Designed miniproteins, single chains, continued (2). Designs and how they scored, part 74

Each design is a single chain, and the fold is of that chain. pLDDT is the mean over its residues in the fold that is shown.

## One batch from the design tools (miniprotein)

Design m6552
Fold by ESMFold2-Fast:
Structure m6552 (fold): chain A 94 residues (1-94)
Amino acid sequence: SVEELLEKALRYIDNALKIVKGKYPEVESLLEKARDLVRKALETTDPEEQIKLLREAIGYLEKAKELASDNPLVKTLIDKAIEYVRKALEELEK
């Protein structure tokens, strides 16, 4: 389900946040923004609003990934978060 895919995305975002907390403040800020957008998408029942929020979340995750380029573990966790958000978008856009 879309809910299960977004819950998996949140788990990967939270794991990335644990690593960057206090070390990469710009990456931390972008991941927190992405997390908040995914949480809002879970709280709404409007598919068009969910799509808009999740597309914005991907934008913040991609920026966080670029800034975390020297940290392979953080980059992998962000890639997994993007993967699950994209899968949720594919289900919503069918």
Scores: mean pLDDT 89

Design m6553
Fold by ESMFold2-Fast:
Structure m6553 (fold): chain A 67 residues (1-67)
Amino acid sequence: PALSAELQAQAQALAAELKPAAEAANEDPALQREVALRLAEAMLALAKQAGMDVSEELEREIAALEA
């Protein structure tokens, strides 16, 4: 099953928004962590909208990044 067109558009918009930040973060560990956390949170939101069980794994990753 594929993501809906709406979820796919949201994922593309998120990727476009985070791309320059991710590139700038390549040598900055603090910025890398911030970008990773934002991406994980957004992916969790998209997974919940899609009804995916994978959301539990993403929640664990977010908790690890916040700890």
Scores: mean pLDDT 67

Design m6554
Fold by ESMFold2-Fast:
Structure m6554 (fold): chain A 81 residues (1-81)
Amino acid sequence: SAKDAFAAETKATLRRSTALALSRISDPAAQAEIERLTAEALARIDAIAADESLSFEEAKAQIDAVLDEFHARVEAIVGAS
C-alpha cells in the first residue's frame, strides 16, 4: 500500500540518520539511548502504517511527526555528548 511504501522509505531514512548520529559520539550511554529512540520510532511508524482506520494523509502526518520528534531528541543527545 502507499502507507507501507511511505513507512518503509521513512524507516530507511531514520536508519541512515541513526548510523550518522552514532558515528559522531563515543559515549556508550548516549549510543544506547539513540538505539532505544530508534527502536521506539521504528515501532511507532509500523503501528501507524498498520492502522487501517487512518487515511494515507493522516498516517503521513503522524509518521512525519514521529520523524521530527526523533531528529530533535537525537540532536539534543549528540549536542550534549
Scores: mean pLDDT 88

Design m6555
Fold by ESMFold2-Fast:
Structure m6555 (fold): chain A 84 residues (1-84)
Amino acid sequence: SNIEEALRKGEEALRKGLEAMRLASQGDIEGAKKKIKEAEELIDEAERHLAQSTASPEEKLRAGVTIGLAQIAVGVAKTIIKNA
């Protein structure tokens, strides 16, 4: 379903965003940029699936929070890169 895809892609985006933060903190700027790009593509897909979802408010909240956390992780990784 659209909500299951939103949650799955959001969770994968969060994992990629956290990995980007780790790589950026270690000075692996190329690795971090690759993970940021992968995370942003997954965020875009997750947001599209969430927008098309007719799921319960609770399921939409879970997916939305997960996508939001992924966006925060990507933002932090980008900030680390900019300050490197």
Scores: mean pLDDT 90

Design m6556
Fold by ESMFold2-Fast:
Structure m6556 (fold): chain A 95 residues (1-95)
Amino acid sequence: SLKEELLEKLNELIDLYEKKLQEAMANNDRELQLELIGMIAGLLGLQLLIKRDALNIELALKLLEEYLEWAKKQGFEEIAEKIEEIIELLEELKK
């Protein structure tokens, strides 16, 4: 189902962010660590709302578009691609 695919893609996105967080920690990049922690918290919140059937699709799209712009600015290509896939799935759920 679209909901199951969306949750799977969100888990993959969270894993990519966690990898970047480990890199930021290893490089002692405090600013990047804080940004990544905040975004991971946002994605975990989104995952919870989907599981609870309480998702506001418009708000989720706005959040992910902001995360996409950030990821592109950072040069995080894999994260940007995964965000784009999730946005496409959310647009499908919107009908």
Scores: mean pLDDT 89

Design m6557
Fold by ESMFold2-Fast:
Structure m6557 (fold): chain A 64 residues (1-64)
Amino acid sequence: SELDELLAASSLPEAVKAALRAEFPALVEGWVAAGFPEELARKMALGIAAEDIRYLEAVAARAA
């Protein structure tokens, strides 16, 4: 999946990647519940996941 590709490219710890995978269905469902088509909801959830990955990587870099 596109999410697995994003996570595979990330340097985040496996525990954090597992948490992001676990949260992903809820993000998709949230956008569907807001009235968006499922295809668009998945794209929007992927955009949020990509931003979360970038943010967490930046936080991890600052903590090192």
Scores: mean pLDDT 83

Design m6558
Fold by ESMFold2-Fast:
Structure m6558 (fold): chain A 88 residues (1-88)
Amino acid sequence: DLKSLAKKVTEEDLQKLEEAFRTADPKKKGYINGSQLIFALNVYRYELKGSLPLETINLLVALYLGDSATDDSKVNYYDFLNFLKKYL
């Protein structure tokens, strides 16, 4: 359940996800492509030491963003972050 997964995200995890996505989006467009999404998730996990298990974050991203995470796709990460904020 997408909502149950979103409720596992703490305020600290949300801040780390925001920083990770902004690192992937230096021009602050509010959207990234699939390669930038993979980069952002690696920053969240390995550089920012995000606490969510790999399976949890990957499933949450897949359920929310779906096939929009291809190289040519616009991933609106602002909408994703705002979705997560509803469950804090």
Scores: mean pLDDT 75

Design m6559
Fold by ESMFold2-Fast:
Structure m6559 (fold): chain A 87 residues (1-87)
Amino acid sequence: MEEIKRDAELALEQAKRFLAWAQALYDKHSHLPEAGKALEYARKALKLVEEALKDPSKLEEYLKKASEYFGEALRNMAAAEAEAAAA
């Protein structure tokens, strides 16, 4: 239980950082579809982590789903950064 709660608190910090990074990327490269997708997935991940922390019965399920959204956000951020670097 302690480890899962700690993982959720770390996930909340990571979700907030990813949202900030995705927002900065989108503000700079809003014309890139991947930048918009990264922002959307980062927002979805943050929402799930916040909901997981409110309801311990859904904690494991929502953290697993949030992890999937973190992966999607990272993939889209990497794609947007690669496209921006190539220009």
Scores: mean pLDDT 79

Design m6560
Fold by ESMFold2-Fast:
Structure m6560 (fold): chain A 92 residues (1-92)
Amino acid sequence: SLLAKLFQALAEGNMDEAVKILKELEKTHPELFEQLKKMVEAYENPVENKDLAKELTGSKLETEIAILAAVYGFKNTLEVFKKLKEVFDKLK
């Protein structure tokens, strides 16, 4: 799973690998890439992105992210989203 590989790279602090995996995800799974981007935006500013936050709450992707966060030893999903924001910022 590309998502599992992404979480492994994030857990290892391997930013270059995380960027590479995220670029591969954009090409091979563009819908998943856009959902991840929206989740990061929703967690960064939940008030301005309230409709996105509501849409993403309880989604299959949110559940999968929570499971992967626990498996790879992250404190919580917010730590994951902070690291993902750093990766997305490197894509700009």
Scores: mean pLDDT 77

Design m6561
Fold by ESMFold2-Fast:
Structure m6561 (fold): chain A 89 residues (1-89)
Amino acid sequence: MRDERREESLKHNNLELSKILKELAEILEKKGAPESEVQEARRLAKESEEAASSDVDTQEQVISRSSQFLQTLPQELVREALQRVREKR
């Protein structure tokens, strides 16, 4: 049987990552980061949003990929993106 709580948790995490990555792309663009990094953040945001409607394995893979990308960036920028997502609530 499918664990509905696990599926909801993964869906929620992908939707939250999509929001964080969208805010992060705007921050990177404003700070003059390379266009390649801005485009990668936007691409991962779209993939995370699409993964929220996909199977469990796809959702876990996209979460892993997005988390790895976030780890390559200065943590100050990631924290700023997280604050922007929270303030829009």
Scores: mean pLDDT 81

Design m6562
Fold by ESMFold2-Fast:
Structure m6562 (fold): chain A 86 residues (1-86)
Amino acid sequence: ALSEEERQKLLELLDEKEEELIEEYHKETGVPKEVLRKLIEAFKHLIENGELSEEEKEFVAEVASKLTGLPFEEALAAVEEFVAKA
């Protein structure tokens, strides 16, 4: 588990690097910047709370499915496993 100090540092890093990460991933993958921003928001929520909402899990799974070519159901299972281990 992350300490409070480690969580704050990661959130600050994500805030600082958010636009750089969006630009870089947009260039590499062609994923719309708005979608990448939502992914970063979901990761921030995971870091702050140790879990994602069901809506955030579904959103992450949809993007993962599109990026990897995995069926949505398999991508959702992978996201749920990742969150459970976080």
Scores: mean pLDDT 73

Design m6563
Fold by ESMFold2-Fast:
Structure m6563 (fold): chain A 125 residues (1-125)
Amino acid sequence: SEIEELLEKIKEITEENLRIYDTAIRLVADDPELVAALERGRELEKEQIDLLENDPDAIDKILELNRRALELTRETIRLLREAERRASEAQRPRVRQGLAAAETVLLNNEEQIELVEKIIELKKS
């Protein structure tokens, strides 16, 4: 069904976000505050995988989780921008790569929300 195809696409994006988080955490491993922020975002993406696999009909919960992930990603981007400003010349390229990774997660979180909202609309018909 179209709903099953949309759920699979959300799952693929969520799995991509987990890989992006793993890379970003390694890039900023020397900054425990940035690591903690990225690990919080990674945990929300893991919770989304669990919902998609075990309770895919709880679309309202999936939407709420995705909205929380989006807000957390925005906050993580703010922290990464501050870290870039304070970074040494040696640290700055890795922090910039971490920022680019977080900005990719932000776009993915926006797409996840759009896909969930499309599922909600399809269920109304």
Scores: mean pLDDT 90

Design m6564
Fold by ESMFold2-Fast:
Structure m6564 (fold): chain A 90 residues (1-90)
Amino acid sequence: SELKKLLEKAKELLEYIETSEDAEELREKVIKLLKEAIEVLKDIDPNLATKLQAALDALEANPNLSLENLKEAGKTALETLIKELEKLIS
């Protein structure tokens, strides 16, 4: 299931955020996952895809976010994604 694989990737990235010390690498990983999630969800849950697109747009509009702010934004987006994916899979 693409949704189960996406959920696994989101959970792994959420754990990575806690220990990440590289803002550029973290930014790239979060943006990549959000783009993958939007592509998977656009036809399954368009409202969730729109919400994730807003998070992606906010990250891309702010290329100079500090590591701390990037972790906060990434956690918020991933926690939303995980919660909604768990509802879709259950």
Scores: mean pLDDT 87

Design m6565
Fold by ESMFold2-Fast:
Structure m6565 (fold): chain A 65 residues (1-65)
Amino acid sequence: SRAAELSVRHDLMTEFGLSEEEAEALIRAARAGASREELVAKLQARGVSPEDAERVATGILRAVA
C-alpha cells in the first residue's frame, strides 16, 4: 500500500540514516522485482547490519506487495 511504502521510507531514513534517494531506490528496486537477497545486500552495502537488513528487506517487500 502507499501508506506502507511511505512508512518504510520514513523508517529507512530515520532509523538507518539513509537519504531520501537511497530509500526510494530500495523501494523502486523491490517494486521492480528485486529479491529479498538483493535487497539485503544493498542494505548491508549502506551500513545496515545483517540482522537488521533481513528484517528491513522483509518489510520493504511486504510494503510493495
Scores: mean pLDDT 84

Design m6566
Fold by ESMFold2-Fast:
Structure m6566 (fold): chain A 96 residues (1-96)
Amino acid sequence: MPSAAEVLARLIADVEAALATVEEHPDDELLANVVKNMVVGELVVAARHFERQGRHDLAQQLLDYADRISSTKTVDQLIAQLRDLIAWLRAQLAAL
C-alpha cells in the first residue's frame, strides 16, 4: 500500500491541478462541477485508505472536507474551499 506521505502528496498535486483548472475557467460552471466531483471522489478514496490504516481522525477530516466541497454552490466558493484544503493537506504532510 502507498505510504501516508505518498497519498497526501498525490492529493496535494491533484487538488492544486483542480484549483488551477477552475481558476483558468471561472465562468465554466459545468467544468467546475466536474472538477468538484473528481476532488470529492479522491478525498473519499483517501479517507478509506487512512481508515484501513487506523488513522480514523485523518479519515474523518478528509470526509468532512469532501462534504464541504460537495456543498459549494458557486465557483468562488469552490476555489476558496480548494485553497483551504491545500493548506490543510500541506500541514498534515508536514506533521508526518
Scores: mean pLDDT 89

Design m6567
Fold by ESMFold2-Fast:
Structure m6567 (fold): chain A 118 residues (1-118)
Amino acid sequence: DIDKALEYTQQALKHTQQALAALDAGDADSAARHLEQAIKHLEEALTHLDRALSKYPGNELLLNAKYYTLLALNYTLTALRAVRAGDLDSARRSAQEALKYTQSAIKHLEKAKEEFKK
């Protein structure tokens, strides 16, 4: 479950980066598609994080990974709403926050994976 959560957060990172590139190019349709894929992957990551937390309740690395994944999801949803409203500047700011929190989630998941390799 930690490995799957990490895989899905890495896929979300890739799509968020592609959405930011599309926003910089003024391509709202491409940006929306990539944000929708990032949302789907962050939701999958949360499912696997909840399974990992069921096995390791109270693990701080997994709790922090979930916290940052939820923040990334919220900002990605906000970015998608902004794209659909034609506010590409607000979409870019929200997508940048989503990127930051997705990277934080990945960092904590990589540490958790290292901890449970023992």
Scores: mean pLDDT 89

Design m6568
Fold by ESMFold2-Fast:
Structure m6568 (fold): chain A 78 residues (1-78)
Amino acid sequence: SRDDAIVAAVEEALKAKDTTGLVERLVSLGLPRPTARRLRTFVEMAILGQKVTAADIVRLTGLPRALAERIAEVMNSY
């Protein structure tokens, strides 16, 4: 699904510790560019060991809570 592809893109960036191309990949999956840029910032925060919560993702991106919870889970698993 689209949500699975978004979560996979975030997970790949976290594993690589590299956000190069992440915004363009997220935009190609149908996210608005400002939303994709905010997600890149959260991935960069997680790479630096900073805490990111599903509530923060919802508040700052407007993404559905269920998707934000999946993204936060991946961010907290690395």
Scores: mean pLDDT 89

Design m6569
Fold by ESMFold2-Fast:
Structure m6569 (fold): chain A 103 residues (1-103)
Amino acid sequence: SEEERKRLIEQLKKVLETLESFLKDAEANDPEDAYVKALIEGLKLLGEVFPEYRESFEAMAERLKKQYEEAKKNGDTDKFNELAKKQLESLYNILKELVEKLK
């Protein structure tokens, strides 16, 4: 339906705006963890936009959080944050493309 399409576009736009705001705030206060935290938050927000996949997105976020805590213990945070940044950029581009296709 037209209403469902418009609602989905608005929800996805809010996710993108929230990720940008969260990332900027995280970079200001905790730049080392910024991309990982933004990616975790993004996955959780996608679970709200797509309730049928909520458990899957929440499981991915929890797994990422645990993997990052292990990386902190092993001193591998720089490499992990670089990969998280690339994943976040990929997710952002996919969501942006999805919004454009839904218009």
Scores: mean pLDDT 79

Design m6570
Fold by ESMFold2-Fast:
Structure m6570 (fold): chain A 64 residues (1-64)
Amino acid sequence: MEIPPASPEEVARVRAALDRRLAELKQNPSLETQLRILGLVIQLVGLGAVDEAKRYLKRANEAA
């Protein structure tokens, strides 16, 4: 069990980018946008936000 309290600003920035990319993907589904989303999901995992990363991955898969 890990608690990553030290990077809330980074996590918030990556989440904001993911929300924008997901909105874009819903309007125009593209593999390129999905790959960019995967990169951002990997960043969330690196920051310790694994549950959020899994949630975004599911949303991206549903939107594509």
Scores: mean pLDDT 74

Design m6571
Fold by ESMFold2-Fast:
Formats: C-alpha cells, structure tokens, sequence
Structure m6571 (fold): chain A 71 residues (1-71)
C-alpha cells in the first residue's frame, strides 16, 4: 500500500520500541497497532507521525469525494 511504502522509505532506527504508555497514547489519537509499529521502526517517530497524518488526511478527502459521488 502507499502508506506502507512511504513509511518504509524513512531511515531505519535502532530497534528501540515505544513503551506501552506511548503506544496507548497513539491509539487514543486514532492510530491502529499496525500504524504504531511503523512509527516504532522509523528513525524519527515524530516525522513518521506527521507523515501518517498527511496520508490519513489525503485518504479521508478521497473517501469523502467518493461518498458524495455515490449519492
């Protein structure tokens, strides 16, 4: 998927996984466990987080347009 491909293009970080509390905070922000794992494996979790928000916004706009067109 485009999301996964873009996430994999980020520099690889040392394997220092996020704590359970940090993971819980991301889940409350609307991220799935799979998306959190992508953030954990990035060299810059903050940059990965921003990139994910941009992708979610782009996909959300496309879904809204498609939904309106189907009405």
Amino acid sequence: SEFTERALRLPRAAPQPLSEEERERLRKLGFSDAEIEVIEHSADPEAAYRQMLELQTELGIKEIVEGVSRL
Scores: mean pLDDT 61

Design m6572
Fold by ESMFold2-Fast:
Structure m6572 (fold): chain A 62 residues (1-62)
Amino acid sequence: MVSDEAMLNWLRYFEKESGLTLSEGARRKLLELVGSDLDRLVEYFKILAKKKGVIEESDIPE
């Protein structure tokens, strides 16, 4: 089971690897959408990696 702390750590890792900066709202929305599903978190970062700069809540697809 992936804990909330582990999911936040993985989010930070992928943020760094993708060269993206997530706003607080974007980070919250992303974690709500993926829950504890690491595979889904990876999928979202692949989509977001096509964007550049600061990722806002509105940039995250439902």
Scores: mean pLDDT 76

Design m6573
Fold by ESMFold2-Fast:
Structure m6573 (fold): chain A 75 residues (1-75)
Amino acid sequence: AQAEIERRRAIVREIVESLRRMIDSIYKLAMERYKDDKEKQKEIEEEYKKLLEALRRSEKRLEEALKEFEEELAK
C-alpha cells in the first residue's frame, strides 16, 4: 500500500518536471520571437507566471489527492 503511493508520487513528480520543462521551452522561444516587442514580452512573462502558478497548484492538489487515497487505504 505505502510502496504503491510512493511510486505514484514519483510518477507525478516526473510528469510535473516534464510539464515544467515544456513550459520553460515555450517561454524561451516566445521571448526570443518577441525580443524587440517589450509589450508582448510583458504579456508572455505574465502568462508564464500564471502557468507556473497553475502547475504548482495542480501539483499540490495531486499531492492532497494522494494523501486522501493513502488515508482511505489506512482504514
Scores: mean pLDDT 79

Design m6574
Fold by ESMFold2-Fast:
Structure m6574 (fold): chain A 87 residues (1-87)
Amino acid sequence: SMMERALEEARELAQQAEDTLRRFRELLGKGNVDPEVLLALYEEARQLYARFQALYDTHLRDSAEAAELLAKLEKMIAELEELLKRS
């Protein structure tokens, strides 16, 4: 079904976003990282989140799993925005 296909794509987008956000935190923790690299990773995570949001709004509003993944991504993005402001 279109919903099953959308959910599979959403899982892949969520995984890619989590991997990008983890990489961001690792680089930030090491210090001496180029700020442009951190911004590029943050922008990539934001684009993945936007694609996830579009899938959720169109096909996945009734999916509890998708709602939990969306909430998790929103919290991770908010945490990274706070870290960027404090850097």
Scores: mean pLDDT 82

Design m6575
Fold by ESMFold2-Fast:
Structure m6575 (fold): chain A 87 residues (1-87)
Amino acid sequence: MVLSDEEIEELVRKLLAGLSVAEEVSDEELQARLAELRDRLGEEAFDALYRESLAIFREALAQGLDLSTALTLVGGHVSRREEEILG
């Protein structure tokens, strides 16, 4: 199955928000969590993290990694970068 750019972006947004990709959340809840993260990291750091996460996810899928592995790689990157920015 080929994921659309919109599907890829939504999965990355969920990971940045600290949500499971299987977790059903409202658009309002997702937006609120992303806004809170942006406030904590700052706009520039948030934008960089989002771009980095999209690149990692797309590259993993392009290399033939399964969805679960690709999501794990992105989640690990997000956790490390948040620790670096906030710690």
Scores: mean pLDDT 79

Design m6576
Fold by ESMFold2-Fast:
Structure m6576 (fold): chain A 82 residues (1-82)
Amino acid sequence: MKADEAVEKAREAARKGDPELASQYVTEAAKLSGDEEGARLAGNAARIAAEQGRPDVVEKMATLAAQGRPVEGASLAVEGAA
């Protein structure tokens, strides 16, 4: 799967109210960048963002995960929740 495709699918899953699927796609984007530990953190944070109905936050997290910055994405999601 291409990183860009994973980002788009994560956003769509969040919009449909499927937090597990959104988490899976963010995790896959992070794995494509080679950050396995960060992938778990990003996936968990994306699930929470999707449950809160924030597809924009999920999309930003997936993009950062694909760039090798999944932990940074998780931090931004927490700030965005405030």
Scores: mean pLDDT 73

Design m6577
Fold by ESMFold2-Fast:
Structure m6577 (fold): chain A 75 residues (1-75)
Amino acid sequence: DPGWRPVGSSTATSADNVTVHVVALEDDEGVYTVVAVITTPDGVGRVVKVESKKTGTLSLSVSHNGATASITVTG
């Protein structure tokens, strides 16, 4: 969508070829949003967590079969 930009990401892939992604986005008002996505080996992705905050710290972690993606963003 217009008005947001990526400010960080983390990715890990498990032994069973499932990929976990965490992306941090910032809009033009300084609101941070962290999105966690799990992608299966067939390429199908699903958003599993979304959190937003304007000030302070957002931390999000997602794990699958020993693979962990984590991000921390401070606004």
Scores: mean pLDDT 78

Design m6578
Fold by ESMFold2-Fast:
Structure m6578 (fold): chain A 106 residues (1-106)
Amino acid sequence: MVEVRHIRADSEAELRAALDTEYQRAVELAKKRKKPGMKIIEVRSDDAAELARALREFAENPPPNTIVVFAGYDPAAGVGRVLVAEFDENGNLKRVLEMTEVSLRD
């Protein structure tokens, strides 16, 4: 079970800075969790369409023995998210290691 971390930002600049910090933290977590034979895939986008495409590609062709670090910002919603997910040898989702949401106050 994954605990969702919530961070609030007072501006888009603060949200982007917090998202950068959480993204680096997520990459370090992935490196610590990486086992022999696994790869790490990093996906970051500030474009909702690019984000949707990346998610679709992972759903249609899930990567075996991989930890995916996903970071996205939706400017229309004022929300940034960071997700760390582990996929098994068959490309099935084994676990979600971390999920962080950064939201703009107004």
Scores: mean pLDDT 78

Design m6579
Fold by ESMFold2-Fast:
Structure m6579 (fold): chain A 108 residues (1-108)
Amino acid sequence: SKEEIELASLFLSLLGEIHLLAQLVKSNAPREVQLQAVETALRIAQETLELLKKINASQETLDLLQRFIEKLQEIAEAIRNNAPPEEILKLLDEASELANQAFSSAMS
């Protein structure tokens, strides 16, 4: 359906932003640049959540995406507090897993 294509596009965009942020962290990019990537991911995640609500997605799917949003907020806080790159990358791995679970749940 059109909604399935839109959802797939949004989830691919989220995974792309997570990958970009991981590369920025590994390359020790300026904090402001890293925060812009997180803020972009948060915006796309909120748009994804609104679409999932509109199409009456399962509670499991909504809960997984909500946990993903909370993990992005935790990542933003870690970046603001100058957490070590290893800590930020671990949080990004956890965020990536939540995004993949949300996508799998949404497409079921």
Scores: mean pLDDT 89

Design m6580
Fold by ESMFold2-Fast:
Parts: C-alpha cells; sequence; structure tokens
Structure m6580 (fold): chain A 100 residues (1-100)
C-alpha cells in the first residue's frame, strides 16, 4: 500500500541518518586515535633524547595518553555499535513493511 511504502521510506531515511551519525563517530574516533598516537610518538621521541630519569617521566605521560585514548575509543566503539544496531533494526522494519 502507499501508506506502508511511505512508512518504509521514513524508516530508511531514519536509518540513513543513523548510518551518517555512525560514520561521523568513526571519523571522530580515527582522528582522536591519530592525535593520541602522534602525541605518544612525540613523547617517546623526546624520552629517547633525554636522561633516563626524564625518559621515565615522559614514558609515564605516554602511558597516561594511551590509557585515556583506550577509554575514549571504547566509549566511542560502544556508541558506534549501538547506532549501527539501531540503523540495522530500522532497515529490517522497512524491508518487512515492503514484504507485507
Amino acid sequence: SAALAAQAAALRAQAAALEKRAADLEEQRASATAAADARIAALRAQGAASTPEQAAVLDARAAAVAAGRAAHDAALDAEIAAVKAQADALRAQAAALEAA
């Protein structure tokens, strides 16, 4: 029916918006990971040129950046997975309406 086709189209539009949100979050995750990796590399490079005592302090800073990045990545990965699952559910609902 025209009404079911319209509902399916609306669900697909909502799924597409969620898929864009997931892609934006994946881009944010990649950018944050690249920034953290660059900072860790810079701290380690500085440590390699430093005294052993200074290197230990810089290694601790690099470890803190890595721990912060891991926690942030885990939170974003969970949000990305949830948004993708919602998009998949909406697409499945749209397909079911069109099959009816």
Scores: mean pLDDT 92

Design m6581
Fold by ESMFold2-Fast:
Structure m6581 (fold): chain A 80 residues (1-80)
Amino acid sequence: TEELVKRLREIKEKIEDPAIRELLDNSIHFLENTELSEEEKKKIEEYLERLEEKPSLENALELEIYLGVLEIKRGVDKHL
């Protein structure tokens, strides 16, 4: 989790688009407040690789959608 957050922060530093930066901040916040399985971490690493290759709004949204699926799997959590 800490390594994934570090990678997202590094990606964010290379981006000037405020919309993409906000999406990455949301993803960072989720990762800092959520316990992940090894399979979930591996899947998130795939999304980070796409963002590192091409830091686009589409790739940032795909990560956010995946994190939303993880929230659904965990049910409604008010501690985030």
Scores: mean pLDDT 78

Design m6582
Fold by ESMFold2-Fast:
Structure m6582 (fold): chain A 53 residues (1-53)
Amino acid sequence: MLDIPLVEKLVLLDKDPSVKEIHVEGGGSALGQINEAITDHGIKKPVIFTLTG
């Protein structure tokens, strides 16, 4: 399957005016990518992280 990096996906969701909050599910690697997107790309929308597995 063609997957875009999580960081790029978060940036796109942050810029989408129809998206009010960003919901992410995953493990510790996803949390690291979320923090990277916030610090490097300045994500303005709230990110709701659900730990799964």
Scores: mean pLDDT 76

Design m6583
Fold by ESMFold2-Fast:
Structure m6583 (fold): chain A 127 residues (1-127)
Amino acid sequence: DYEKLKKLLEELAERRKLSEPLKQWLFDFLDAIHEATENPTPEHLTALRAHLILYESLDDEDERRKLAERMGVSVEQLLKAKEVADEILEALSPEQQETVARLREELARGQRQYAEYQRQRQLQRLR
């Protein structure tokens, strides 16, 4: 339920004291997931791909540091935002999870190892 996800995101962002730019990014990310699932237009799919690229870059220490400097936030704040994003992704409906998984597979055409790592993490299993 999209409204329940918005409420969960608001509660998680408040609990972790996320800065406004990170809170806004997470709401935009959730909106992109919702729009790409409900109305899969080229524009909505492109927007979701951009958010997924940013989300996946948070797993890279160097890229995470560069993003923190560019956004004017701390690396600690970015890590908390990633934790919130991880919880929201786990709480997605099956249809939304399928939409995200399909786009992640598309992005992984050049980075198959990374996509496979993320799938194993989601299954609570380590390789």
Scores: mean pLDDT 81

Design m6584
Fold by ESMFold2-Fast:
Structure m6584 (fold): chain A 56 residues (1-56)
Amino acid sequence: MIDELLQQLREKGETLSSKETLALTDEVVEANRDKLTPEQVNQIVATGVAVNIEKM
C-alpha cells in the first residue's frame, strides 16, 4: 500500500516541477492521514523531498 504511493510519487515527481512535487506530496499525506501511521506519513514526505532534490 504505502510502497505503491511511494512509487507513484517518484514517477509523478519526474514529470512535475519541484514545487508541484512537494505540493502533491503534502496533499497525499493530508488525504491519507487517517489510513497511515506517523512513520508511514514520514516515509511519503521523505520520498517527495528526495524526488524534488533529484530535479534540482
Scores: mean pLDDT 75

